# Designs tried in a protein design run: designed miniproteins, single chains, continued (3). Part 20

Each design is a single chain, and the fold is of that chain. pLDDT is the mean over its residues in the fold that is shown.

## One batch from the design tools (miniprotein)

Design m8708
Fold by ESMFold2-Fast:
Structure m8708 (fold): chain A 89 residues (1-89)
Amino acid sequence: MEEDLLEFIKLAYEKSKSREDVIRAMADVLLLIGLEYEAQLLGDEETLKRVREISKRLVEAYKNGDEEAVEEALQELSRLSREITERLK
């Protein structure tokens, strides 16, 4: 995670057209870290695997400059976040 996280930050910085884009990418990274931590707290390996698959997809979308794929991955991440929150209740 830590190594992948640093690589994602580097890619976001390289592919970003502005400082604002970098800040947005960093916010996405923080969301991913939070979700991975929450999945680990639940002891749910399936959910943890889903978070990691979305993370990998998001990194690839950033590498390709595919804004649509980035948005799709973030929407899926948002849905997963709601699922995790419901399980923590």
Scores: mean pLDDT 71

Design m8709
Fold by ESMFold2-Fast:
Structure m8709 (fold): chain A 75 residues (1-75)
Amino acid sequence: MAEEARRLEEELERLLEEAERALKEGRYEEALELARRARELGKELLKVSPDVRRAIGLLLRAIGLEIEAELLLKK
C-alpha cells in the first residue's frame, strides 16, 4: 500500500505541474484534460493513502485547475 500510494502521489503531482504549465501557456484544452486525469488519480490516492489530508489537498488542487481551465475555455 505505501509503495502504491507513493507512485500515485508522484504521478498526480506530475500531472498537476503539467496542467499548471499548460494553463500558463494558454493550452486550456490540454490543461483541462490533464486536470481531469489528476482528479481521477486523486480519488484513487484518497482510497489508498494513509495521509488523508495530503490526498484531499492534491485532489482539491486538481479540481481547482479543472474549474479554471473550463472557465478559460468558455470565455
Scores: mean pLDDT 83

Design m8710
Fold by ESMFold2-Fast:
Structure m8710 (fold): chain A 79 residues (1-79)
Amino acid sequence: MIQRLRLTAKVPKELAEKAAERIDEVAGLVSRTFGDEAVFDVELKAETPEELERQRRAVADIAGELGKESGNRVTVEEL
């Protein structure tokens, strides 16, 4: 099964780059754009619902940490 997510956050490039590396380790990072806002297009690929949920939680944890470190909200949208 496949699920696509878009993460958007107004964060410093250094934090955005670290987040991109971590996302790529736990899921498929399709694209990243760094400017005033960081935008990550993420593809979750799993053979089971349990694996999909683990990937989703891992991405959510990364988004949460990025939000805490930057002090800004991270928007997560299902595509």
Scores: mean pLDDT 81

Design m8711
Fold by ESMFold2-Fast:
Structure m8711 (fold): chain A 71 residues (1-71)
Amino acid sequence: SVEEERRKLAREIAERILQSTRDANIKVLKEYEEMKKKGIKLTPRQERAYRAAKAILEDEGLTEEIKKIEK
């Protein structure tokens, strides 16, 4: 049925968005950690973005990936 096809497509789109969001948050975390390692002090806005990205990845269960980036 059209409704079943629509639900399948919506699920596929949602899965793609979640994967892209995960990749984007990992990239943000890596970039800010690299800045911190170079002795660059993050602005309050950047620090908030860093904490937000970390929280999203923690909610996804990627705590070990976060630890690898932070070490």
Scores: mean pLDDT 80

Design m8712
Fold by ESMFold2-Fast:
Structure m8712 (fold): chain A 81 residues (1-81)
Amino acid sequence: MEEEKLREELKSLSQDEINERITAYEKAFNEAVLKGDPEAVERAAREIALLYKIQGKPGLADRFYRLGRDAAKGIEELKKK
């Protein structure tokens, strides 16, 4: 249901606007990694995955979602002394 709600909001976006959003979330993802914030990393990855899914690229969406979760886990491990 939440995914459907976000999809409705993003349906009116052009391909250029979707790409700009992906770029912004990639920047947020990188900043979250540098700050060691696993929740922010996972959230940014989910947003990017959703944008790819809306573009009709479900394979890329699934891959990015998994990569984001792995990165978040890596940050959790780095926080452990």
Scores: mean pLDDT 74

Design m8713
Fold by ESMFold2-Fast:
Structure m8713 (fold): chain A 86 residues (1-86)
Amino acid sequence: SAEEAAEEATELLKKAAEAAKKGDAEKAEKYGEEAVRTLEEAREALIEYLKSQGYSEEEARELAERAIRLARELREKLVEEAKKLA
């Protein structure tokens, strides 16, 4: 479900951030990749969930893509921060 995917992606990003703070670029990358993949696989469920909340199909699609893009950007930033500590 969209809710389960969002919760899982959030926990994976928290793990990526924790790994980044420890200078573990490999784990930061792994958890970040898993978070992005979780959201990408749930793209259609996220769109349907947003439509159920009153967004149009166009708005729902744009919001889902924005969420995936932000997760990708955060992954890149966390890996970069981890590398600075190594």
Scores: mean pLDDT 86

Design m8714
Fold by ESMFold2-Fast:
Structure m8714 (fold): chain A 59 residues (1-59)
Amino acid sequence: ELEQKVLELAKKLEEILTNTPEEDLEKALEEAGELTEEIAELLKELGKKAPKLGKLKPP
């Protein structure tokens, strides 16, 4: 499921951000950027498959 993949990538992003020493921060930010891009792509795919049912339009 796409949601599960998003959660897996988000978990990896959290691990990078919480467990990275200062010396590896620049490399970690590069990896985090790549993961964020993958998450964004998955969210776009999820948005295409799920209609905007949660958005209430004003009358």
Scores: mean pLDDT 68

Design m8715
Fold by ESMFold2-Fast:
Structure m8715 (fold): chain A 55 residues (1-55)
Amino acid sequence: SELERVREEIRRLVDELQKRATAAIKAGKTPAEVFAIARPLQDRIEALLAEEEAL
């Protein structure tokens, strides 16, 4: 279903966000750089959460 697809995408993006943020922190990136790396994933998660609420 569309709802299952959206929920699966959210789960995958959250996992990817955690992995990329952790890697950036371990690489010694600043909080601003970590935020810049995370922002596109956070924006997509927010959009998918809005889509889920509309379903």
Scores: mean pLDDT 86

Design m8716
Fold by ESMFold2-Fast:
Order: C-alpha cells, then sequence, then structure tokens
Structure m8716 (fold): chain A 60 residues (1-60)
C-alpha cells in the first residue's frame, strides 16, 4: 500500500462516516462502517479501529 492509497482510503472512510452521521446514525455505527471499509482497503483491524476512532472524533 502506498502513502497515496492510504490517504485516499482515509478520505473515503471520512466521507462514509460523515454521511452516516448526517443520516442520524450513532457515532458507534459511523466508526464501525469506517473501520470495516478501512479493513477492506488493506488496513489491519487494529490500525483500522484507531483511524476510524480518529475520524469520528474529528467529525463530532
Amino acid sequence: MTLEQSDAAVEAARRLAQQLLDQGASPEEAKQAARDYLVSQGFSPALADRVAQRIVDELL
């Protein structure tokens, strides 16, 4: 995975989390969706959890 690929995945996860929050989803649901997306993009579960938490915290 290149740095550019990682950045694109994080931006897509952020957009997904924001969309879910805008639709009335809980922060927990937004975090879970972002995490699952990041894992699908090749992130380890531990790293995906950490990045997803950061994304949701930044959007709240």
Scores: mean pLDDT 82

Design m8717
Fold by ESMFold2-Fast:
Structure m8717 (fold): chain A 60 residues (1-60)
Amino acid sequence: GPVVARAVKDVPGVPGVVLGLREGELVEILREYPDGHAVARSLATGETGLVGLDQLEVLS
């Protein structure tokens, strides 16, 4: 199934690069990178972008 995670804090977005998140927002992790980043999709907005894995708590 999809890997779901929760944002542990507010994260400011950078248009076209970094996915902006509010604390407690749920995301689906689409791809992980070995440098500690991932491409994720917000379940609230459907927007995709880069996030730091340190900014997420994996739930699944």
Scores: mean pLDDT 84

Design m8719
Fold by ESMFold2-Fast:
Structure m8719 (fold): chain A 56 residues (1-56)
Amino acid sequence: SPEDQLAAFTAQLDAAIAHELAHYRQTLSPEEVAELGAMLDRHREILVARKREELS
């Protein structure tokens, strides 16, 4: 279903964001990681909205 496809896409995207943040936690300060996280969250909202539109 479109709902299941959106859920799967969102889960994959969330896993990718978690992996990216874990990688950068090794080299960036906590403040820089927080800024990166906020940026990735904004992009997540855009990508999820776009995927929802594609599935409608």
Scores: mean pLDDT 88

Design m8720
Fold by ESMFold2-Fast:
Order: structure tokens, then C-alpha cells, then sequence
Structure m8720 (fold): chain A 56 residues (1-56)
């Protein structure tokens, strides 16, 4: 679904931005944001693969 993919992309980008902002002041927190962002990126990739497989 396009809406779900856009939602996951926005959430990923928001978390990556929070990671950047916290990188100097709280590096552990920054790493946590990056890890969470990677989960959203992976789910998005899985959905894209499923959609691709359904079209084939």
C-alpha cells in the first residue's frame, strides 16, 4: 500500500533527523534513534518486495 510506504518513510526520516540532532549531546540516544529508523526502513523494503512479487 502506498500510504503505508509513505508513513514508514516519514517515520524513518524523522528518527534519522533526531539521531543527527542528538549525535553530539547524547550519542547513545542518537544510536537508539538510528536503530529504530532501520526497523522502519526494513519494513518498508519488505512491503516493496511483496508488492513487486504480486505484480510478477
Amino acid sequence: TKERLEELEKKRDELLELGRKNAETDPEKAIEYDIEASFYAMERAIIKLEERNRKK
Scores: mean pLDDT 78

Design m8721
Fold by ESMFold2-Fast:
Structure m8721 (fold): chain A 63 residues (1-63)
Amino acid sequence: SNAQALAQRAAELAIQGNSAYDKGDYETAAKLYREAADLFEQAGNTVAAEWLRSKAEEAEKKA
């Protein structure tokens, strides 16, 4: 389904965001987390979206 495709893409972006965060690239991590959150929201996964927005805010504070 379209929702499953959006959720899969969101998960891939979140993994890329984690990689950027681990490298100290907090600006890139925040952008990836926010894009992933938007896609999870579109997929109907509000819990994952809220979690990733929280992660983006943490990364933005370190950038």
Scores: mean pLDDT 90

Design m8722
Fold by ESMFold2-Fast:
Order: C-alpha cells, then structure tokens, then sequence
Structure m8722 (fold): chain A 60 residues (1-60)
C-alpha cells in the first residue's frame, strides 16, 4: 500500500505539472486511499495537497 500510494502521488504530481487538473485530483485521491490503508500519514497529507492543487487548477 505505501508503494502504491507513492506511485500514485508521483503520477498525480506529473499530471499537475502538465496542467491536467482532473487527472491530478483523481490520482491524488487514489494515492490518499492507498496511504490510509498503509497507515502512512505523510503520504496521505501529500495526496490531500495534490487533490487541492488539482481542484485549484480547474479542469478543461
């Protein structure tokens, strides 16, 4: 679960850098779910930031 959370967070971060707000938000949520199952508070916090960032970017 921890490795899945990190992988999903990385994908969300890359999507955010590319300006894909919807993918950033979706992958961020998936990362958060994986982090919660792995009891990884740092990964969950990062995932929450990615969801917020994706929402702020606005989707096309």
Amino acid sequence: MVEEAERLAREAEEAGLAGDAEATRRLGKQSGDAAMKGNDEEAAKRAEELVVRGSALGGA
Scores: mean pLDDT 73

Design m8723
Fold by ESMFold2-Fast:
Structure m8723 (fold): chain A 55 residues (1-55)
Amino acid sequence: MSPEAQEALQEGLAAYGAGKYEEAVKHFTQALELDPDYEVARDMLALAEKKLAEK
């Protein structure tokens, strides 16, 4: 995985942990743009989107 994709994932995880789900979606989407096979970013994007849809 590229360092840029890993950085985007870390930013997304920080936002998700802080309850900033819209911000998390943006970061996870960027990680997937950098590495489309990034399973963790895909899974976390789905979780963040679910949180937004539920509230």
Scores: mean pLDDT 81

Design m8724
Fold by ESMFold2-Fast:
Structure m8724 (fold): chain A 61 residues (1-61)
Amino acid sequence: VDEEKLEEEVKEALLLMARGISLATGMAPEEAVEFLLKIGEKLGMPELAEELAEELRERVA
């Protein structure tokens, strides 16, 4: 399994979800990213969520 490819696909999927949430709810893309971060923290992945947050915030801006 290509871990780098899998990680990039996960990041791309999260970015698409953030944009989809933003469009569907009318919230800012940054708010959608924060929403996904809260979900990640509740699922027991706070460190991964923080790492992805910085990259997602940069990509949605």
Scores: mean pLDDT 70

Design m8725
Fold by ESMFold2-Fast:
Structure m8725 (fold): chain A 64 residues (1-64)
Amino acid sequence: MKAVLVVAEASEEQAREAAEIAKKTSGATEIEVRILPSKEEARAEARRIREETGEIVGLAGLGK
């Protein structure tokens, strides 16, 4: 099963750490990571992926 993790305003290192956590919590075999430049874009992308694929979608990087 494939899961997608969308991360807002994050470095590649931060995204990788978030992906490890998401993999443990979702039980997914494969995680696709997407880094978006804004929190609004990240939220919109996560919603779109969930609606289109039905896959597990996580969202991170919404903090200050």
Scores: mean pLDDT 73

Design m8726
Fold by ESMFold2-Fast:
Structure m8726 (fold): chain A 62 residues (1-62)
Amino acid sequence: KAVEGFIKLLKHEDQYVRLAAAEALGKIGDEKAIEPLVQVAKNDSDKFVQEAAALAIQKIKK
């Protein structure tokens, strides 16, 4: 439930909300977040959000 909410926030208009969502998903460690985070890491308009998503993926993969 919480994971789905944060995945939706990865598409938020505010870059700081997207960054916080990526960090939260990394801390939760749910593999369901990997594919959404990969899309953010490749395609997000903000480089810091891209970096946060990449770091979150690494945390989820251990």
Scores: mean pLDDT 83

Design m8727
Fold by ESMFold2-Fast:
Structure m8727 (fold): chain A 81 residues (1-81)
Amino acid sequence: SLDDLFAEAKAAIDAKDEARFLQVLKRMMLLFESETDLARKEEILKKLQELLALAREKNMDPRVIQAIENAVKHVEAAIAA
């Protein structure tokens, strides 16, 4: 579920496990691509934005931060279309 993926992503950030985090991010993006409900797409966007804020706060690797920024931009553009 989205909540399970979000919890796993936060745990990866807390552990500074970049590889694990990127795997979870990929799974969240696959979930987004399969989603048809607008409200659910907006929920995914909100969780990605929260992960971005947390990654910045925890000083995660810049490549990880860039991957989340790219995911947020992609989701925002898809919702706006």
Scores: mean pLDDT 88

Design m8728
Fold by ESMFold2-Fast:
Structure m8728 (fold): chain A 60 residues (1-60)
Amino acid sequence: SEKEIKELKEQAEKKIKEVEEEIKKIEADNPDDTERIAALKENKELSEKRLKEYVESLKK
């Protein structure tokens, strides 16, 4: 149970970091692609919110 929770959290954090890296790459390479950057930022925020809600549900 604890190992599965840790793996799920690590996988979620890895996905969030991948999106963050993609945002930085697009901002550096194609800063005019504002719609794609905005969509990725929204996806990152949603993923972070879901992770926080999941972690909070584990506390109580």
Scores: mean pLDDT 79

Design m8729
Fold by ESMFold2-Fast:
Structure m8729 (fold): chain A 80 residues (1-80)
Amino acid sequence: MEKEIKAGIGDILLAVGNLLMERGEYEDALTLYQKAVELFEEAGDKEGVARAYDNLAKAYELMGKTEQAEEWRKKAEEAR
């Protein structure tokens, strides 16, 4: 139950982060994606962690930080 609530909040944070990405608010989106990672890790949701890492990678890529984007892509594959 507590884990299910944490994973649910993680999903909401990813959705809000994606809206911020569409607005070009990349730093705020990164903050929400990082919080989502923490919640999915506490929930034991490996796929949720991987999804959050994919979103972090995309945000860094759109910010022109290609090295950081590649690091987060690697973390996403390792989390699956």
Scores: mean pLDDT 84

Design m8730
Fold by ESMFold2-Fast:
Structure m8730 (fold): chain A 78 residues (1-78)
Amino acid sequence: EEALRKAVEHARKGIAYAASGDYETAAKHFEESLKHAREAGAPQEAIDYLEKALKAAREGNVDEAISNAVKALQIIAD
């Protein structure tokens, strides 16, 4: 499933950038992850976590961004 694969890839990249302190680039990847997760028809719970990760990244809260993105991945990456 192409859209789901891209959602997972972008969420992982978002986590990596957030962990390095680049929360602006992390936000861009979480935006792409959200777009592809919605296209894939991902569970609403995962979409909610990705929305929280994006919001946290935009606010510079890297710990909250990583935590929420990891929770989304636990749902959509098997």
Scores: mean pLDDT 88

Design m8731
Fold by ESMFold2-Fast:
Structure m8731 (fold): chain A 110 residues (1-110)
Amino acid sequence: MAVITESGGGTFAEGSSVTLTATASSGTITSAAWLLESPSGKVTGLISNGSTRGKGVSSRFSGSGSGSTYTLTLSNLTASDTGTYYGFATVILDGKPEIVFGEGAQVTVT
């Protein structure tokens, strides 16, 4: 089974930038997406199809990547960006598509 590993989380100052990375352990990522779960438990779709921003999503958020690695870049961080960021993807492994979720990267903005 493919596993999505996320990295780049941590504690950041307001106005800084962070890049989160999602990497598949095996197989090929055919579609990648990013979700934000706020501390209140609200879930917001940020990015779909690797780079397409969701409706109403700030231009401070951008997605990119190909192959087995995809990134989410957050610029000019605000306290409202605090939460858990989940990368998830459709991964083709041995010719079969699987939807795989990352473990989540925690971002705290102070």
Scores: mean pLDDT 82

Design m8732
Fold by ESMFold2-Fast:
Structure m8732 (fold): chain A 75 residues (1-75)
Amino acid sequence: SKKLLEEAKRKTEEGEELLKKGDYERARELSEEGIRLAVEAGRLGGSEIVKETSEIAMRSNKVKYEADEKLKEKE
C-alpha cells in the first residue's frame, strides 16, 4: 500500500522534527502513528516494500523511545 507507506514516512519525519524542537508529546503521538502505518503497509504490501517499512518503523520507534524518556524526566 503506497499510500500507507507515504503517510508513515511523513509521520516519522514530522515526529523527528518535533523531537528536535522539544515537543515530546506530539513527537510521541506522531511516532506511534508512524509505527502503526509502517507495520500496516508492510503487512499489506509485497516483499519489495518490507525493507522500507522496517526502516520507517525503526525510525519511528527511536522517536517514540526518546520522547518517552524525556516525558518521564518531566513526571
Scores: mean pLDDT 80

Design m8733
Fold by ESMFold2-Fast:
Structure m8733 (fold): chain A 57 residues (1-57)
Amino acid sequence: SIAEELGVPEEVVREAERLYKEQKLTPAEVFNHLVLEKGVEPEIAAKVALYLKKREE
């Protein structure tokens, strides 16, 4: 799974993808939401946000 490849929790990846796809947040906004509102560690949130940014290509 993507979560396993990134070394992050599956729940964090699912929430990030929903925020990105359904709420149309940018990767930077997803990072801020995960850290500030969900209490995700910045290092974990950064890995997922970078993954989402790469999908914009």
Scores: mean pLDDT 83

Design m8734
Fold by ESMFold2-Fast:
Structure m8734 (fold): chain A 83 residues (1-83)
Amino acid sequence: MAEEDAASLRRGVDGLEEDLKRTEEMLKQGKYEEAERNAGLLSIVAGLLYAAATFLGDTEVARRAQELYERADKIGEEARKKL
């Protein structure tokens, strides 16, 4: 894997973690519809990062992407329960 590819994957999961923190804040603020939509989009992004990391053999990024996917799914479920 090229240095640029490795850096891009790490930036991707770091950005996803920050977006998930913002989405969790939306849940705390009662913005359930926005939180559900964001969680759905972020789960897709996490799946794509997991696939790319797995293809490139980046086991650490793949593990992080899987954890973030599960976190996004839980946020979406909690938002749906409040609607």
Scores: mean pLDDT 83

Design m8735
Fold by ESMFold2-Fast:
Structure m8735 (fold): chain A 73 residues (1-73)
Amino acid sequence: SFREQVAAAVEQIVTAVEAGLLSLEEAKDQLLALARRAEAAGDLELAAKLREIVEKSETAEELIALARELLAE
């Protein structure tokens, strides 16, 4: 499903941040791109959740925690 594809992309972003391969700002840019794709697909709830992770994250640790919470849904 589209949600499974987005979940896989979020998992890849989190893994890259944890490995030091992706900066906080690069991760935020990728999450915003996923939010735009979710919105275009009509999944406004998923788009809002992805944007919320970006808005609330001030550190890589916070981004990882919020993204993991989304993946647990």
Scores: mean pLDDT 87

Design m8736
Fold by ESMFold2-Fast:
Order: C-alpha cells, then structure tokens, then sequence
Structure m8736 (fold): chain A 66 residues (1-66)
C-alpha cells in the first residue's frame, strides 16, 4: 500500500517533466504497469519491480539532460 503510493508519486513527478521523450514516457508507464501487476506477489518481487521503475525514471531523466 505505502509502496504503491510511493510508486504513484514517483511516476507522477517523472511524467510532469516536459523534457522526457514519448518513448521514455512509454517505458515508465510500462514499468509502472509491471509494478502494479506484481501487487499480489511477494514483497521481494514488488521491491524488484519498484527498482526497475526507478531505473526507468533515472534513465529517462539522464537522457533528458542535454
């Protein structure tokens, strides 16, 4: 639940950056969907998907810094 709230905030903040490409926005959305799909899985799996989401956001932000 709290992990879900954190993921939602991270996605909202990332997608608010107008510098992100549409391709990176799609990758972030896909990672978020994968995280939500893991809701009924173990905490370890949920944390793994959260780390993937964070990675997608960081990669997108690094590419946006031109």
Amino acid sequence: SRLDQLAERLVEEALADPRLSEEDRERIRAAYEAFLAARDESVEVQVGEMLRLIGAILDAELRAKR
Scores: mean pLDDT 83

Design m8737
Fold by ESMFold2-Fast:
Structure m8737 (fold): chain A 83 residues (1-83)
Amino acid sequence: SVEEKVAEVEKEVKWLYDNIDSLTLEEFEAKYKELRSKINEVIKEAIDKGDKETLEKARKVRANLTGIYLAKKNNVEYKPAPV
């Protein structure tokens, strides 16, 4: 289901956050690009299915991913929002 796909990406985004200082810049960029692609596809699928609740969760996961990216780039702490 789309909801299961959101949960899978959320888990991967959490892993990226937990490992933000442990990853090389190259490893971080590769994983960020992968997860951004995945969440954008999930958002598109949620829109196509009219699943508004799952769409809102997916958008929050994408917002957290963006925040993690900006935190890594600017060397600042990021605090993830609830999904």
Scores: mean pLDDT 83

Design m8738
Fold by ESMFold2-Fast:
Structure m8738 (fold): chain A 60 residues (1-60)
Amino acid sequence: SDEEIAEEIRTLLDHALSKAKSKEEFEKLAKELLDMIREEKPEIVAIAEKVIKERLKEVE
């Protein structure tokens, strides 16, 4: 379940990265995704935050 959630978030981040015109725009989109998750699915925030942070490090 946690691994499946992480995979879905990675897929959403890959989609955002493909649309972003800059690293700064990607960072903004990733933060917006995390904020949305905090509002709609607070129970998965810890997993989402970890996945998003790791992806942001890879882009840098």
Scores: mean pLDDT 80

Design m8739
Fold by ESMFold2-Fast:
Structure m8739 (fold): chain A 59 residues (1-59)
Amino acid sequence: SMAEEEAARLGMEGAVRAAASGDEAGKQRAGIYGRLAGEAAKNGDTERALEYARLAVEA
């Protein structure tokens, strides 16, 4: 679905931004949340996917 694709995209973008910031803890959290967002999206859980994607961006 479009929501699934959007959640995956937001998660990846968040992880990339965290990596660029040089914050190792933030990079690790962003990576974990981005991965969880992708998994939730694949399982059709759009609410969880978007929540994890937001957490990845905020990490």
Scores: mean pLDDT 72

Design m8740
Fold by ESMFold2-Fast:
Structure m8740 (fold): chain A 63 residues (1-63)
Amino acid sequence: MEEEIEELKERLIKEGYPEERATAIALTATALRRIGDALSAGDVEAAEKASKEMLELIKKAEK
């Protein structure tokens, strides 16, 4: 999970995104991926947790 965030962040920075924006996008995309994986596995509790984490990341990124 942390490795996925770092890899996506580095890729976005290489594409010309500022570090702050790249970090926010990477965190949000990783959270969305986790929600999708949990739903595919039928794990509603994991999906709810990932959704909550995503909302917190969006709120923090807007700041």
Scores: mean pLDDT 74

Design m8741
Fold by ESMFold2-Fast:
Structure m8741 (fold): chain A 84 residues (1-84)
Amino acid sequence: MPSQRELDEAVVEVGLAVVVVTSRKTNPEVAELAREALDRVAQGDLEGAAELLEEAARKAREAGDEETARLLELLAKRVRELAE
């Protein structure tokens, strides 16, 4: 299971990604999913957070925002590794 330090680092990483996603004027649905993922990481629900980030990445790609999709996919992988 992740340590408190790893959880704190994940909250910071997801939080920074949410700021980047929202500041780029991305699709509102993608921004909302990223915020929900941050809430899940803060609660220790890493599996739920990873699923939300994966869905957000898929929606970003469908919207043609490849840069945001790539960022969210990398973050989902990171969170999923912490959940294992």
Scores: mean pLDDT 76

Design m8742
Fold by ESMFold2-Fast:
Structure m8742 (fold): chain A 75 residues (1-75)
Amino acid sequence: SAADLEALIAEWAAALETASEQERRDLAHLLVGGFAALAPDVPRSELQALLNKLLAAKTVEEAVAIARAFRERVV
């Protein structure tokens, strides 16, 4: 649901604030896996594009904005 995706993003965003570089990469994969589980109709290609954008993000704020924009598009 939209609420479950928002809760996932909120928990992920909180974890990013204290994450190392490697932990940020692992968290990006966990977020995308969560999207795949909660929004199973989203194509793998769109989830891969999300992952690539998250890994390219320079700040936590940018990464969170990317995740929220993706949620708005797939809900």
Scores: mean pLDDT 85

Design m8743
Fold by ESMFold2-Fast:
Structure m8743 (fold): chain A 76 residues (1-76)
Amino acid sequence: MKKLEEFEKLKKELLELAKELLKLEPDVRRGIARVLRAIGTILDAELLIKQGKIEEAIELLKKEIEELKEEIEKLK
């Protein structure tokens, strides 16, 4: 149960970061493409959950969050 709660929190964090990037990115097409990539990662993570690979799903979201945070910092 605790790992699924962590997974849900990471999904929410990733979506909030994607919204922040979209606000900061001056190129609308690049911003949208990056948001779509984040959504794709969430879908891949959900498929890992369905396969019982909860730790792999959490790791996938953590990596995407780290990359997105770095991209946001570069836009500031």
Scores: mean pLDDT 84

Design m8744
Fold by ESMFold2-Fast:
Structure m8744 (fold): chain A 55 residues (1-55)
Amino acid sequence: APLSPEQADRAVRLVASLLDSGFSREEALRTAARVLGVSPAAVARVVATRPLPAL
């Protein structure tokens, strides 16, 4: 199932925050997926279609 708009926003913000903190893209995607209770593939799809916010 696709992520809700709120989950998509949280996924983008989490990935951006983790990347800013020095995590790799793969680690950031896995961590965000775990926090949101979704698959890493779902997070990767959202991040690929939305701009990452500046932190």
Scores: mean pLDDT 76

Design m8745
Fold by ESMFold2-Fast:
Structure m8745 (fold): chain A 87 residues (1-87)
Amino acid sequence: EEEAIELARKGADLVEQAVRSTDPAEADRLIDEAAKLFEEALKYDTREVHNLAVATLVRLVGDSLDPARAAQAERAIKKLSEVMKKA
C-alpha cells in the first residue's frame, strides 16, 4: 500500500528528528507521533513497512552508542519495539 509506505517513511523521519532534539519534551512528542504513524502503517501488513520499521530500529541502535543521542534513541527503541510487538 502506497499510503502505508509513506506513513512509515514519515515515522522514520520523525524518529530521526527526535534523536537530534535536545529538548526531552520535544523528543517525546516526536517519538509518540512516529509511533502512531508506524502503528497505522503496520495495519496494512506490508513487508516494505516492516522492513522500514526494522531499518529504523537498526539506525536507533547505532544512535544509542552516541552519548549525545543515547537517551532519545533508547526512548525511541522502546516505543517502536512495543509498536512492532503489537503488530
Scores: mean pLDDT 80

Design m8746
Fold by ESMFold2-Fast:
Structure m8746 (fold): chain A 92 residues (1-92)
Amino acid sequence: SKKIEEAVEELKRKAKEEGIELEVEVEGTTLTLKATFPSVERLIAFALSLIGMGLDGYEVEIEIEGMELTAKITAPDEEKLLEAIERITEMV
């Protein structure tokens, strides 16, 4: 989806502005992101926000190693995936 590709590019742009190194992959309705955070406080806040998405109908898997967070977020459909990417963009 062009809208998903545009949302991913905006997420990457904002992450870079905020000092977060971000890699993003989309397959179907699953978003995989690998983020390196500039501080522990930002990493913890982001992880907690992602956990909150799991309560809102997304499937969320999180792995943390040092300052690096890898997350896999699965949405029930492409519309909810777009909403997830936009929500994540507000969290970075």
Scores: mean pLDDT 88

